# Ledger of designs, part 36: designed miniproteins, single chains, continued (5)

Each design is a single chain, and the fold is of that chain. pLDDT is the mean over its residues in the fold that is shown.

## One batch from the design tools (miniprotein)

Design m17228
Fold by ESMFold2-Fast:
Structure m17228 (fold): chain A 72 residues (1-72)
Amino acid sequence: VVKAQLELLKLQLDMIEYFEEAGDLLAEIEGKERLTSEELQQMFILMQGVKLGEKLKQELKDRLEQEIKRLL
């Protein structure tokens, strides 16, 4: 049970890292002086990814703090 939970948490960390990379791409697109319709669409998709990553990161931190407190 504990091992499966740790594997799930590791997967969530990997996903958060992936969404952080999306944030870097979003910053690069936002730095452009002129955006096409396609670039604006990509920007909105990347923004949604960044927001999801931030939410998952906060939930993961809260859950890890709870589990650490329980083990101590």
Scores: mean pLDDT 69

Design m17229
Fold by ESMFold2-Fast:
Structure m17229 (fold): chain A 70 residues (1-70)
Amino acid sequence: VDLEAIAAALREKFSRRQLEDALRALRSGDPVLIRIVKKELVEALPGELAEQLAKLSDEELLEVVELALR
């Protein structure tokens, strides 16, 4: 899985504020919010990157959003 490629795509599709909101939801530990955020991120990405993102653990998803905010 190429986390840098996913992070770059997220930067193109989402504003910094949207990514910061996603990061807060992922850090909340709320399984419902985490599921909603993951679905929104997956739906916004092109097919190959969406498949990679869908396979990430919650920890890897948090890491990729943090990478997108660098």
Scores: mean pLDDT 83

Design m17230
Fold by ESMFold2-Fast:
Structure m17230 (fold): chain A 61 residues (1-61)
Amino acid sequence: MEDAINKALQELFKDDPEKLAKAAEAIAKVIAEKGLNLDEIIKALAELFGEEVAKKFEELV
């Protein structure tokens, strides 16, 4: 699952390395604090980048 998350991030933010770094950092923090929980990861992405970005991420994993 972690590989799927990394692949989804690379695809979603391939043209925006700053957003990719921000998203990766936020997801790593969620995993460290709450474990590998997809709902919490999607929620964190929605809070940072909006629901549209979170929905696209969910479609890619």
Scores: mean pLDDT 79

Design m17231
Fold by ESMFold2-Fast:
Structure m17231 (fold): chain A 63 residues (1-63)
Amino acid sequence: HMKPEELTLEEKEQMLAEIARRIQRGEDLDGVKKELENLLKYTTDPRLKAEAQALLDVVDERR
């Protein structure tokens, strides 16, 4: 169910892993939040949406 302009699942997972590392370091939480919101807009995979939402909730709780 991917569009040509969407990233592969592996690329999206890699992006989430990088975002998770940035959250762990407490770096650029505003930028991370925007990236997660953007990912949620363009992601159709329910597991990836759940992971992105969980990370977004963690960012929101830490701020």
Scores: mean pLDDT 73

Design m17232
Fold by ESMFold2-Fast:
Structure m17232 (fold): chain A 61 residues (1-61)
Amino acid sequence: SKEELEKLQEEVRKSAEKMKYELSAGVYQVGAAVGRTMPESEEFAKEMEEKARKYRELAEK
């Protein structure tokens, strides 16, 4: 039915959005890890860790 198709479309959209947030969190986590390899990058690493945390929270909703 049309209602079933609309539900599937919304489910796909939500799944894609979650995946996008998870990928964003992963990218920022990698950035944080790279920042941690250099003492001068402490502030950068902390900022990347905070962004990763926020995107993980969005992905879990």
Scores: mean pLDDT 83

Design m17233
Fold by ESMFold2-Fast:
Structure m17233 (fold): chain A 90 residues (1-90)
Amino acid sequence: NVAEESFKKLLEEVKELVENGLKVYEEAIKKGTATERDLEALERLKEAEEILKEMSEDDREKGYEVLSILSDITPEQLREALRADERLNS
């Protein structure tokens, strides 16, 4: 089922984004460069990580909940998470 494959791929991308985002914000805290927004983003990403750990791959409602959490993070914070992924894979 193409729709199920697309959703599974989206969840893999979301899981990777959450993991990389957590690493970026934890690093900022260690370096003393974390802003209040970074701390809020870290809390939201931890919430998303918890949902991802508990959900099944076919749980659309939980998947949408995670996407809603990620949408609350600023575009700059999402770009930092994406850049971390590129650096880790380089």
Scores: mean pLDDT 71

Design m17234
Fold by ESMFold2-Fast:
Structure m17234 (fold): chain A 74 residues (1-74)
Amino acid sequence: ELEKRIEELEQKLLDLGVPESRIASIITAAYLRVVGEEVERWLRGEPVLSEDQLKERAYEAAIEALEDEIKRLQ
């Protein structure tokens, strides 16, 4: 479901004239933010996320970033 939502948002941005390279940069930045959050949790001695939880959080962050870009363009 989350992966399908990302595909729908990517297509919507493409339809709005946003280049693929910019969409990829937005998604990559969201993923790097999630990785940074996990590193900070580890440095604080907090329990790390499982691979499934990390993947879900990464997808959620990408969805949020893509939705924010659409809102900026509309």
Scores: mean pLDDT 83

Design m17235
Fold by ESMFold2-Fast:
Structure m17235 (fold): chain A 94 residues (1-94)
Amino acid sequence: MKTLKEIHEEAAKKLQEIRDNRANLSDEEAAKKILEVVEETLKELEKNKAPKSEIDGYKAALEAIKEALKKGDYAAVFTYGEILLQELKELLES
């Protein structure tokens, strides 16, 4: 069973890897990878019975990212990804 910290560490690592590889990805590919990280993280949180507040937060983020991606607003998806990465780094350094 993964801890909440381990789930957040994996999410932060994957988002950082996308950021580091941005020059090798199209905007659509990068946006889809951010969506995949959020979806995978939500599934891991649910599987490991994370607090409802954490699950609800990721569900809200996932819905916002899906809506932005559907509209072709890749800049909004990147903004959500950067905010999430910053929040995860702050949580992990606390």
Scores: mean pLDDT 84

Design m17236
Fold by ESMFold2-Fast:
Structure m17236 (fold): chain A 113 residues (1-113)
Amino acid sequence: MATVDVTVRLELRLRPDATPDDVRLLAARVALAARAAVEALGGTVLYAEGSVEVRGNLLTLTLRLQVAFDPARATPAQIADAVAAAARATAEASPAVEEVLSVEATAAPATPM
């Protein structure tokens, strides 16, 4: 087993009627979709942390995951790509989101602290 830190950053334009509860639900759904994507590759999410910043109608959602995985089944790049794809699809399906401006995912060696 190997471990990697995956960071996903979403920049979204919110619909004018989006509420704080809509933002919270979106963040929860993105986190669940990211976990499902990791598990589909045979990985396990050991740690997950999310942060949300709202500036007017712009939302920045950052999700940090520590993932355990089998290097024989998946690469860090494949995990990052799968998590990014799941996060984008979840955001695009959300009634609170007007536009997905950017989705970035990176994988780095896990920091034990």
Scores: mean pLDDT 86

Design m17237
Fold by ESMFold2-Fast:
Structure m17237 (fold): chain A 74 residues (1-74)
Amino acid sequence: MEKVEEVNALIREGIARLGEIGEKYGKPHEAAVLATAFALRAVGLLLDGKSVEEIRQELDEFIAEAEKRFKEEA
């Protein structure tokens, strides 16, 4: 798979996972903002020549941050 296709798959995964967390905690708008922030960050990392593995690590950090924040605000 081309690196761009792998990063696009990670962006879609991030949107889906953050959306599920947003629905779970009643924070769909905040989840949408975080999903957008991750997508922009992922594209920036891709343009900077970062690996797919590094971008996946960024996704995992976004998910952990979202879950912690939304759980505390719920």
Scores: mean pLDDT 83

Design m17238
Fold by ESMFold2-Fast:
Structure m17238 (fold): chain A 88 residues (1-88)
Amino acid sequence: SDSLRNQGDQYFTLSSTLNLQTARSLNNTSTIVQISNITSQFQSSILNRDFDSAIQNTQRLLDISQSLNNTQGVQYSQLSIQYLQQSR
């Protein structure tokens, strides 16, 4: 449903924002670029209702959250995946 999709998008945005803040504080340019690319691909997937690609991009963001030890980013990415899976 649109409500579940919107929740998935909101949680992705929360996770990406926290991960960008962390990557910038670490001056990790490669991670900043990777998050930006994942975010662009995620938004394209959502617009096209390609939930499999949206979930895949959120999983990549989850992996980044784990590598950055961003516990809150991990939780938001997991919630995003859960809502996107229910949107189908």
Scores: mean pLDDT 90

Design m17239
Fold by ESMFold2-Fast:
Structure m17239 (fold): chain A 100 residues (1-100)
Amino acid sequence: GEETRELILKYRENKDEEAKKKAEELRKPLTEETLKGLEKKIEEELKNKNYALAGLLYAALAFATRDEAYAEKAAELFLKAGRPEDAEAARRLKETWESG
């Protein structure tokens, strides 16, 4: 939700240290119910052609699962929504979950 959007905005603004700090604050275990809820919302937003919101939800799913494939899907959806800077920020989410 808002926390994922704030993280994307900080990467978009090149505030990398603030983005990393925000990512650490968001590092809470997700329940299976939360993951299923995100997947359902993504399907609904894609049906409604709300690509920007679907992209944000994929970014949240990428961060939650530590899966770069979801970050790339978020980036593709942000590009479809005409938001290339948000797409680039979404690709940078992988910088928050593994350093090595």
Scores: mean pLDDT 76

Design m17240
Fold by ESMFold2-Fast:
Structure m17240 (fold): chain A 86 residues (1-86)
Amino acid sequence: KVTHYTSGQIFKIGADINRRIGGDPSTIFQDYINSMKQYSKGGVDKSVIDDIIKQAQDIIKTLPPSKQSQAQQQLDKAKKYIDNNT
């Protein structure tokens, strides 16, 4: 059974690798969202979580315009989740 910290690392590493190899931006975005939520539950330093939020925001800019609004809503919901559970 993985800890929240370990789960956060797995999602972040997966997102970082997929981003470097030109993987699907929607998948990369979802992995960053999952990473920041798991890191928040794991008590990871806010500066690390804030960096992942910035990376997720950058991925939104690479999405098709039709998906950017939905992705922004998902990021805003994740930020609210982090604020409520830290």
Scores: mean pLDDT 82

Design m17241
Fold by ESMFold2-Fast:
Structure m17241 (fold): chain A 107 residues (1-107)
Amino acid sequence: MEELRKILEEMLADPRLEPVREHPDPSDLRAQQLIQSPMSLANIEHALNEGKIKSFEQLKELILQMLENAKALLPEDSPERKELEEAIEKVLEKIEEEIKKEEEEKK
């Protein structure tokens, strides 16, 4: 539980993740057309506070959805997208290490 919140806090503090920090503007018709289920860091924070995220696996799924939304909104050749993808990859690597630790503790 504490590790889940720590990962989220690190993501909220990362300026590379600014494009996915808040919900898309409801007036952005392009975002509405491209994204059927918007996922932001604010959504993930709310879900964690409400006890809806109970595992690293669930957190990983929401982060991957957020990454797919970012890929739809940001051009493939943009520096912002590259930085965001690199930041997410580091977070996912950390989550995978925590999942491996939990599997070792299970024995």
Scores: mean pLDDT 74

Design m17242
Fold by ESMFold2-Fast:
Structure m17242 (fold): chain A 63 residues (1-63)
Amino acid sequence: MKEEELEEEVAVSMVRMAYAIALSSKDYKGGIEFLRKLKERYSDFPKAVELAEKYIKELEEKL
């Protein structure tokens, strides 16, 4: 249980970093693709999946 929570926080951090990189580089298309891959990789972690979906939508609006 505790280890699963730590893994989810790591997944959430990876998703946040991917979004920040997409914003700073203005590579919104690449950012969306990377976030989709992270969503698949961390599909067992609901918080990471929900955050990735939110960021994908935000980046799509910037295309």
Scores: mean pLDDT 81

Design m17243
Fold by ESMFold2-Fast:
Structure m17243 (fold): chain A 104 residues (1-104)
Amino acid sequence: SMEEIKKELDELFSSNEKFKEFLRRSGLVDIDLDKIDIKKALEELKKTSVKQLLVEYFLYLATGKQPSQALIVALAMMIYLYEKGVIDPAKMSMVDQLELVKSL
């Protein structure tokens, strides 16, 4: 259920070590995680527009620019939801995926 998914995401974000391990296993290997503050990142995600997250994601893919903390947690949530079968990239636009992530 969505409530179980929210609880699992809370567990994923419960420690920096669990979060970093998840990101390394997810294939997001070129991201500097040394200074990430998960609580601040989640607060910044709520304040960052889908348009801004999409622009940052494009810059990350095109130029290797270090993602913001907000984008890092958004990408982690998207990967987690994909693994759980909640997100299907073949049926959902990147905008739809980011809207879902921000709704959680």
Scores: mean pLDDT 81

Design m17244
Fold by ESMFold2-Fast:
Structure m17244 (fold): chain A 61 residues (1-61)
Amino acid sequence: SVEERLRQLVADYHAGRITLEQALAELEKIRAELEKHADDPVYARQLENVRLLIEALRAEA
């Protein structure tokens, strides 16, 4: 699921397995894929969650 992908991505970033730039690049890919289904309320909610996560990670930089 998208939620599992997001949890794993954040875990990898905090563990130092990927850089902030790599984490943001993967989040942007997930965002772009979800954007194709933005007319579905479930995908629209997940898209908003990805947007908030990108902003949170950028604030840490």
Scores: mean pLDDT 81

Design m17245
Fold by ESMFold2-Fast:
Structure m17245 (fold): chain A 61 residues (1-61)
Amino acid sequence: SSTVKMLEEMRDYAKSKNLTGAVEEIDKLIKAIEDGASVDEISDLLQAVGRAMVADIEAKR
């Protein structure tokens, strides 16, 4: 899907910036979408991606 492709591109970008927590959570989100997870499950995982990305960025400041 176009959504999975966008998330894969985001994962590759995060990996290039050494945002390791964000990469892990994006991988979980991609797997959940491919496995047919509910909108609520996807929403929770998307929030986890955001939290991990913020934490990774703050760790570099």
Scores: mean pLDDT 84

Design m17246
Fold by ESMFold2-Fast:
Structure m17246 (fold): chain A 68 residues (1-68)
Amino acid sequence: MREWLLEYAASHGKSLSDEAIDYLVEAARRHGLSRAQIRTILDLVIAQNPDKTVLTREDLEPVLRGLL
């Protein structure tokens, strides 16, 4: 999971903070998220943060809160 998340973010010119990865992994486990759902979440976060290279937990929180 963790390695795949970093690789996916990197494919879009982004990185994820350790706290962001831990938050997303925990949310995925708690809510039974598929890889397709995780990709959708990351795509939305990336689209909302075009000028940021490092995506943080705070960038993920509003997207996950809206979807879960």
Scores: mean pLDDT 82

Design m17247
Fold by ESMFold2-Fast:
Structure m17247 (fold): chain A 70 residues (1-70)
Amino acid sequence: MSEAEQLLKKAEELEKEGVEKSRELRAQGKVDEAKELYEAKMKQAEELRKEARRIEAEKAGASQAEIDAI
């Protein structure tokens, strides 16, 4: 598995964790904590996906400006 593929897998796992744990917190009446956890996990997943896109762009011969735009 490539480094980019590993990052995408980690992003998927973080999103799943965010959904599952936020649902559990909401069931306990901890709505604000659920929202904060979900947003934090989704942001982490997005950052990992951006890193994976940068790695793939670099391997494809993209310019530094194109990589920096990701």
Scores: mean pLDDT 81

Design m17248
Fold by ESMFold2-Fast:
Structure m17248 (fold): chain A 73 residues (1-73)
Amino acid sequence: DKESKIDEVAQEVYKALVEEAGKSEEHASEVAGKVKEMILNGASPEEIKKFLIEAGLSEKKAEEIAKKVEEIL
């Protein structure tokens, strides 16, 4: 189910921002929602990776998440 996989990616983004990057729940929720929107609008894995790095995730974590997005697209 594509929707379930997108929701899993959004949840992973949220958790990584809160638990690893020390961001607020408000910021993490906004970023996770934006990533879900980007996937639904056909954004590339590279665009999502760049956005996640700008949002505060490490390059390694952003790459891991982008690879999961590539599997969905």
Scores: mean pLDDT 83

Design m17249
Fold by ESMFold2-Fast:
Structure m17249 (fold): chain A 100 residues (1-100)
Amino acid sequence: MPSVEELLKEAEKLLKELEEMFLNPEKYTLEEVEEIIKRLEEIVQKLLELGEFEEAIELAKKYQDIVVKNYEKMSEEFKKLAIEGVLRLGEILEKAEEEK
């Protein structure tokens, strides 16, 4: 399994790719955007499994910040997908706090 450092490095790369996708919706498919969001969710879950709660919370915040920052520039389909990602990450973190 990748180390915490490798997971965080992958997550930062994915967040940059996701922001580029949100700014250029005509160049990317919904499937491509959804795959990046799902991988970020997997990384958050893996960080939680490793006991890295602060890193998991910070990653979810960075995702939400990118969504909020770029919201007005996104297509309606990308907005829906991005918001669903914010909600799922919130549910993952809330569940983890209850199990802490």
Scores: mean pLDDT 83

Design m17250
Fold by ESMFold2-Fast:
Structure m17250 (fold): chain A 82 residues (1-82)
Amino acid sequence: SILSRVRERFPDLSVPAAATAAYLLAQGYTEAQVEHFARSADRDEPPSTKILSEDDDSVTYQSTTLDENGNPITRTHTVTIK
């Protein structure tokens, strides 16, 4: 799986950043370009992210952020890699 290779190569990337990197690699971007974009996106990611499901075609993950009142909001995201 392209996603598994990205996560093995860049274990310090957040799950959203790794999914974005896998998508860009599938589109034909170079590893260096993908690492640059993924790490830039990762800097603003929420501190809590969990993978709910993963396959060769998609990643579903859950992130927790704070709303305008400081309450935790949990959101589920699905990224299609093909």
Scores: mean pLDDT 67

Design m17251
Fold by ESMFold2-Fast:
Structure m17251 (fold): chain A 82 residues (1-82)
Amino acid sequence: SVEEAEKLLEEMEKLIEELKKAVENNAPWSEIEKIIRELERVLQEAGRLVREANDEELWKKLKELLARALEIAKEAAAKYGL
């Protein structure tokens, strides 16, 4: 449903912000890894629901959040040598 997809996209946005703060604050890798795994779980479910909803605004939002997540993940990989 559109409402369920929107809720998961909001959860993704919160996890992306949490990941960004953890990386900026030099959190232990175990904390970073936990956030990344949770973000991957939410992304898979959000991607499925956005596809089912066939809504261009939801698809656009998903692409924007994915781009932000990938940027932060690259920063984390560089910072932690992974």
Scores: mean pLDDT 85

Design m17252
Fold by ESMFold2-Fast:
Structure m17252 (fold): chain A 95 residues (1-95)
Amino acid sequence: MTQEEIEKKAEELVKNKDIESLYKLMKEVGVPKESIVAFFTNLILENINPETALEILKEILNLKTKEEVIDYVLEIARPSLNEEQLEELREKLEK
């Protein structure tokens, strides 16, 4: 499967909000763990299936609780968001 074919399938799965199948595809084609983590973190920040994306990040990062995954996402977002935006993101992810 070419890089372009993988990207096209990934875009179609994101548009259909089929994040579980997207994660499965990424594992099947051997996408590096760091790239998968970055991709799903960005989905959470863009509010694309954040609940499912958090569960996937929890699995990949081998974290025990949803709270630990949320803290990870907030630390990644910290340089790009102000204090108010970080609090809004936390509240949104904890729902």
Scores: mean pLDDT 76

Design m17253
Fold by ESMFold2-Fast:
Structure m17253 (fold): chain A 65 residues (1-65)
Amino acid sequence: MKTITAKFPEGTDLTKLEPALADLGVQELKIDPENNTVQVTVPESNVEAVKKVLEDAGGEILSIE
């Protein structure tokens, strides 16, 4: 498993990420609206697909661990 942390611009509707990630084997999704950050835990094989979804939504990838 890998955890991807991404930061979004203030005012981004983070609830739209849940359906966009639904088919990508997400094991855990943590949304922090106060800091406009999300953490997505996925299998290593799905990291690049999740990264692309987050970046397409305006997210900046902070870490992949």
Scores: mean pLDDT 80

Design m17254
Fold by ESMFold2-Fast:
Structure m17254 (fold): chain A 66 residues (1-66)
Amino acid sequence: SMSRRLQEAIEEANRKGQEYSKFLKIHKDEWEKMIKEADGDFDKINEVSKELTKKIKELREKEKKK
């Protein structure tokens, strides 16, 4: 499942000492909440996926500017 894959990614990031481990946890919880709120509306689910992809890209670019 996506939740298991994301959890594995968080654990690997923690082992490597990567800063984005907390970032991944936040996005997991937010993603799950947004999907739950869509409640079977496939168009809403697609929009949620696009928004999360955009948000992840924006946060990665912000981190690069450090």
Scores: mean pLDDT 62

Design m17255
Fold by ESMFold2-Fast:
Structure m17255 (fold): chain A 90 residues (1-90)
Amino acid sequence: LEETLKELEELLEELKKILEELQEVYEKANDFEGLKEAAEEYKKKMEEVIELLLKARETGNEEYAKKAKEIVEEAIEWFKKKLEEAKKKL
């Protein structure tokens, strides 16, 4: 469990860096709708991750933490694709 949580923390830091770059690109492109969509998707995914992490800590069941990690990995890939698409519009 502790190792999975540490890996998740590292993935969340990677996601944060991608989101910071994506925000900068959308602001430069004056794409406020894209920024709003990205923010809403991030909020939804983070709510799912937080709920799973709370369950992992309360039950001690590592599978919840692994599922949270999977969601963050999927989010990273989704936001990377969004970032590449946004950069092509600059």
Scores: mean pLDDT 82

Design m17256
Fold by ESMFold2-Fast:
Structure m17256 (fold): chain A 65 residues (1-65)
Amino acid sequence: SKIEEAAKRLAEKFGLSFEKAKSLVEGAITLIQHLGEEAALQMLTRETGDEELAREAVRLAREAL
């Protein structure tokens, strides 16, 4: 699936488990759909403590939509 492909790319780039990366991508999709891309980025940055990780998760989630 597009989500699994996005999760694999995120996991490889940031050294995350596939399960954690998939959770972040799925979370990003949900946040984008409900609050928009900018709010999703801000919330994920706060949750992860990593703006670069949050930005890439949002980008990959947008591509998977």
Scores: mean pLDDT 89

Design m17257
Fold by ESMFold2-Fast:
Structure m17257 (fold): chain A 80 residues (1-80)
Amino acid sequence: INDQLLEIMQQLILLTKDNPELKSRLQQLLDDFLRGRISPQEAVERLVELADEYLSKETNPIKKRQIRQLVQDLLSLQQK
């Protein structure tokens, strides 16, 4: 679970490199997760919240679709 979560977080950061605010916040979440400051469940919840917030601002439909797909992958991890 932790390795899969880390991989998805890194993919989200790569997809949002053109959105510096979102990228910075995702990097903060990754750092908190790696330092053990938040649980994997909390990391998923905060990632979904951030992605949803920025999807409302994103005008590129391809980018929106890619972010939604990664959010779905994140939610799948909660099922084990």
Scores: mean pLDDT 74

Design m17258
Fold by ESMFold2-Fast:
Structure m17258 (fold): chain A 102 residues (1-102)
Amino acid sequence: MLDGALGAAIYAIRTDGVEGAVRTLRAQAEALGDPWLAELADRLERDPAKTSQELAETYRTPYASLLAKLLGAPLPDKEHEEMAERMEEELRRAEEQGNPVP
């Protein structure tokens, strides 16, 4: 579920910035009944760079790393940078095939 929520937030941020990501996460929190996603949305609204960096460090997923990169947060190491680049390319390829991120 986390990767799906972050993937949707990443697509929203590319169009509407941080506000789009926050709105998307809040909608998913309500739909799933997940208070953690609601808290994440509140934290991103208050401090997007710090929140996305902490998320990348904690969960070590390509989606979290790409979210941090899109919000201008420094990534902790080259592995996180490589994960962000791979996810960005995967999203670009999915869009070329007419499919959104799963």
Scores: mean pLDDT 74

Design m17259
Fold by ESMFold2-Fast:
Formats: structure tokens, C-alpha cells, sequence
Structure m17259 (fold): chain A 63 residues (1-63)
């Protein structure tokens, strides 16, 4: 694999990590406002799973 493939995956990983962190902050704000913790945690887990799928698909497409 080329350095370009590694850099592309690293950039995607960073973007996904930032996205998850933002969603976690939104979840915590919602819980602080009296939202359902269990529902918020379930949604965050779905976001994390989707992020893992996106990264795996990108890795597969890069061969």
C-alpha cells in the first residue's frame, strides 16, 4: 500500500473520531436537560458502529 492510502485512512479516522466526539457532547447536553440516558447511549453506540463500518468499507475499497 502507498503512503497515500495510509494518510487517507488516518484522515478518515480523525474525521470519524471528531464526529463521534461531537455526538457524545450532544448526547451529554441532552441528558443534562432531562433526556433519557439509555436512549442517548443506544444512539451513540449506533453512531460508533456506523463509523466502524465506514472505516472498514474504505479500507476494503483501498485494496
Amino acid sequence: SSERKREELEELQKALDEYIDRKRQEMEQKIAAGGDRSEAERRLKDVEMDAHKILAEREAKLK
Scores: mean pLDDT 81

Design m17260
Fold by ESMFold2-Fast:
Structure m17260 (fold): chain A 109 residues (1-109)
Amino acid sequence: EEEEKELRKKRIELTNRQIAVDLRYIGDLLELERAGAPQEEIDRVKATHEVERLLIEYEELVLDIKAGRTDKIPEYEAVKKRIDELLPKLPPEVQARFRKRVAEIDAEI
């Protein structure tokens, strides 16, 4: 069915985004370690990466729910709660960007 093809395409895009996010994170950590960056800066990069990974999981859960996987709603709510708990640890401009992304994903439901 055409819907199955579209879902597969979106899942591939999410997988590619996850790989890109992880590669960027590894590169950023290596640069910070080489520069002797403060622990606070390293912790912010780690928290940012965790939220980016959670946003990708959130998008995948939305795709599953839209496909009729209502058993995924508790996982979706748990991921959203975890994002909300982590956001206050990030700079305001980063928080605003991630909140906007959550709203964009929620609008697809």
Scores: mean pLDDT 83

Design m17261
Fold by ESMFold2-Fast:
Structure m17261 (fold): chain A 77 residues (1-77)
Amino acid sequence: MLSAEQREQLEAVFKEFDKDGDGTLSPAEAAAALAELMRRGIAKPDPALAERIRAVQATGRPLDFEEFLEVALPFVL
C-alpha cells in the first residue's frame, strides 16, 4: 500500500508536470514525470517501467492521476 507521504510526493510531481492544470498528463509529460520520480529516488529505474512509459507514449493517450499511479506504483520505493 502507498503511504500518505508517498502519495503526496507522486501528486506533487504529477501537478508539477501538468502544465495546463487540466488534471491529465500528455504522454510526453507522463514520461518526464516518471523520469523525475526515478531521479528523486521515489521510483526504481527498471526496464519494465521503461517499457510501460514507451507503451503510454505509443498510445498517445493522456494519463489522469490514478492512471499515473497505476504505471508508477509497482516501482515505488
Scores: mean pLDDT 77

Design m17262
Fold by ESMFold2-Fast:
Structure m17262 (fold): chain A 98 residues (1-98)
Amino acid sequence: SEAEKLKEEAEKYIKKAEEAIRKKDYVEALRYALYAYSYALQLALLGKLEEAKKILRKVIGILEKIIATAPPAIAEVARALLKEVREKLKEIEKKLKE
């Protein structure tokens, strides 16, 4: 299904982001985190809120690792994205409780 493909792509980019962090390629790690975030937003638009929530939580974990390990300029970009991802997660969690 379309949702299964989006979930697979999100998980693929999460794995690529983790690998980029291991290689200390934080710009690539941020790029892959953005792709995974985009797929989570697409899942949410399809009403796949639980799947979107799981991907958003993984994106948060990646961004927290980047903030802890990357140079300050990159960490600042990651903090801005983390704020956005956390706000989106709160929206989705609210919808799931309704």
Scores: mean pLDDT 90

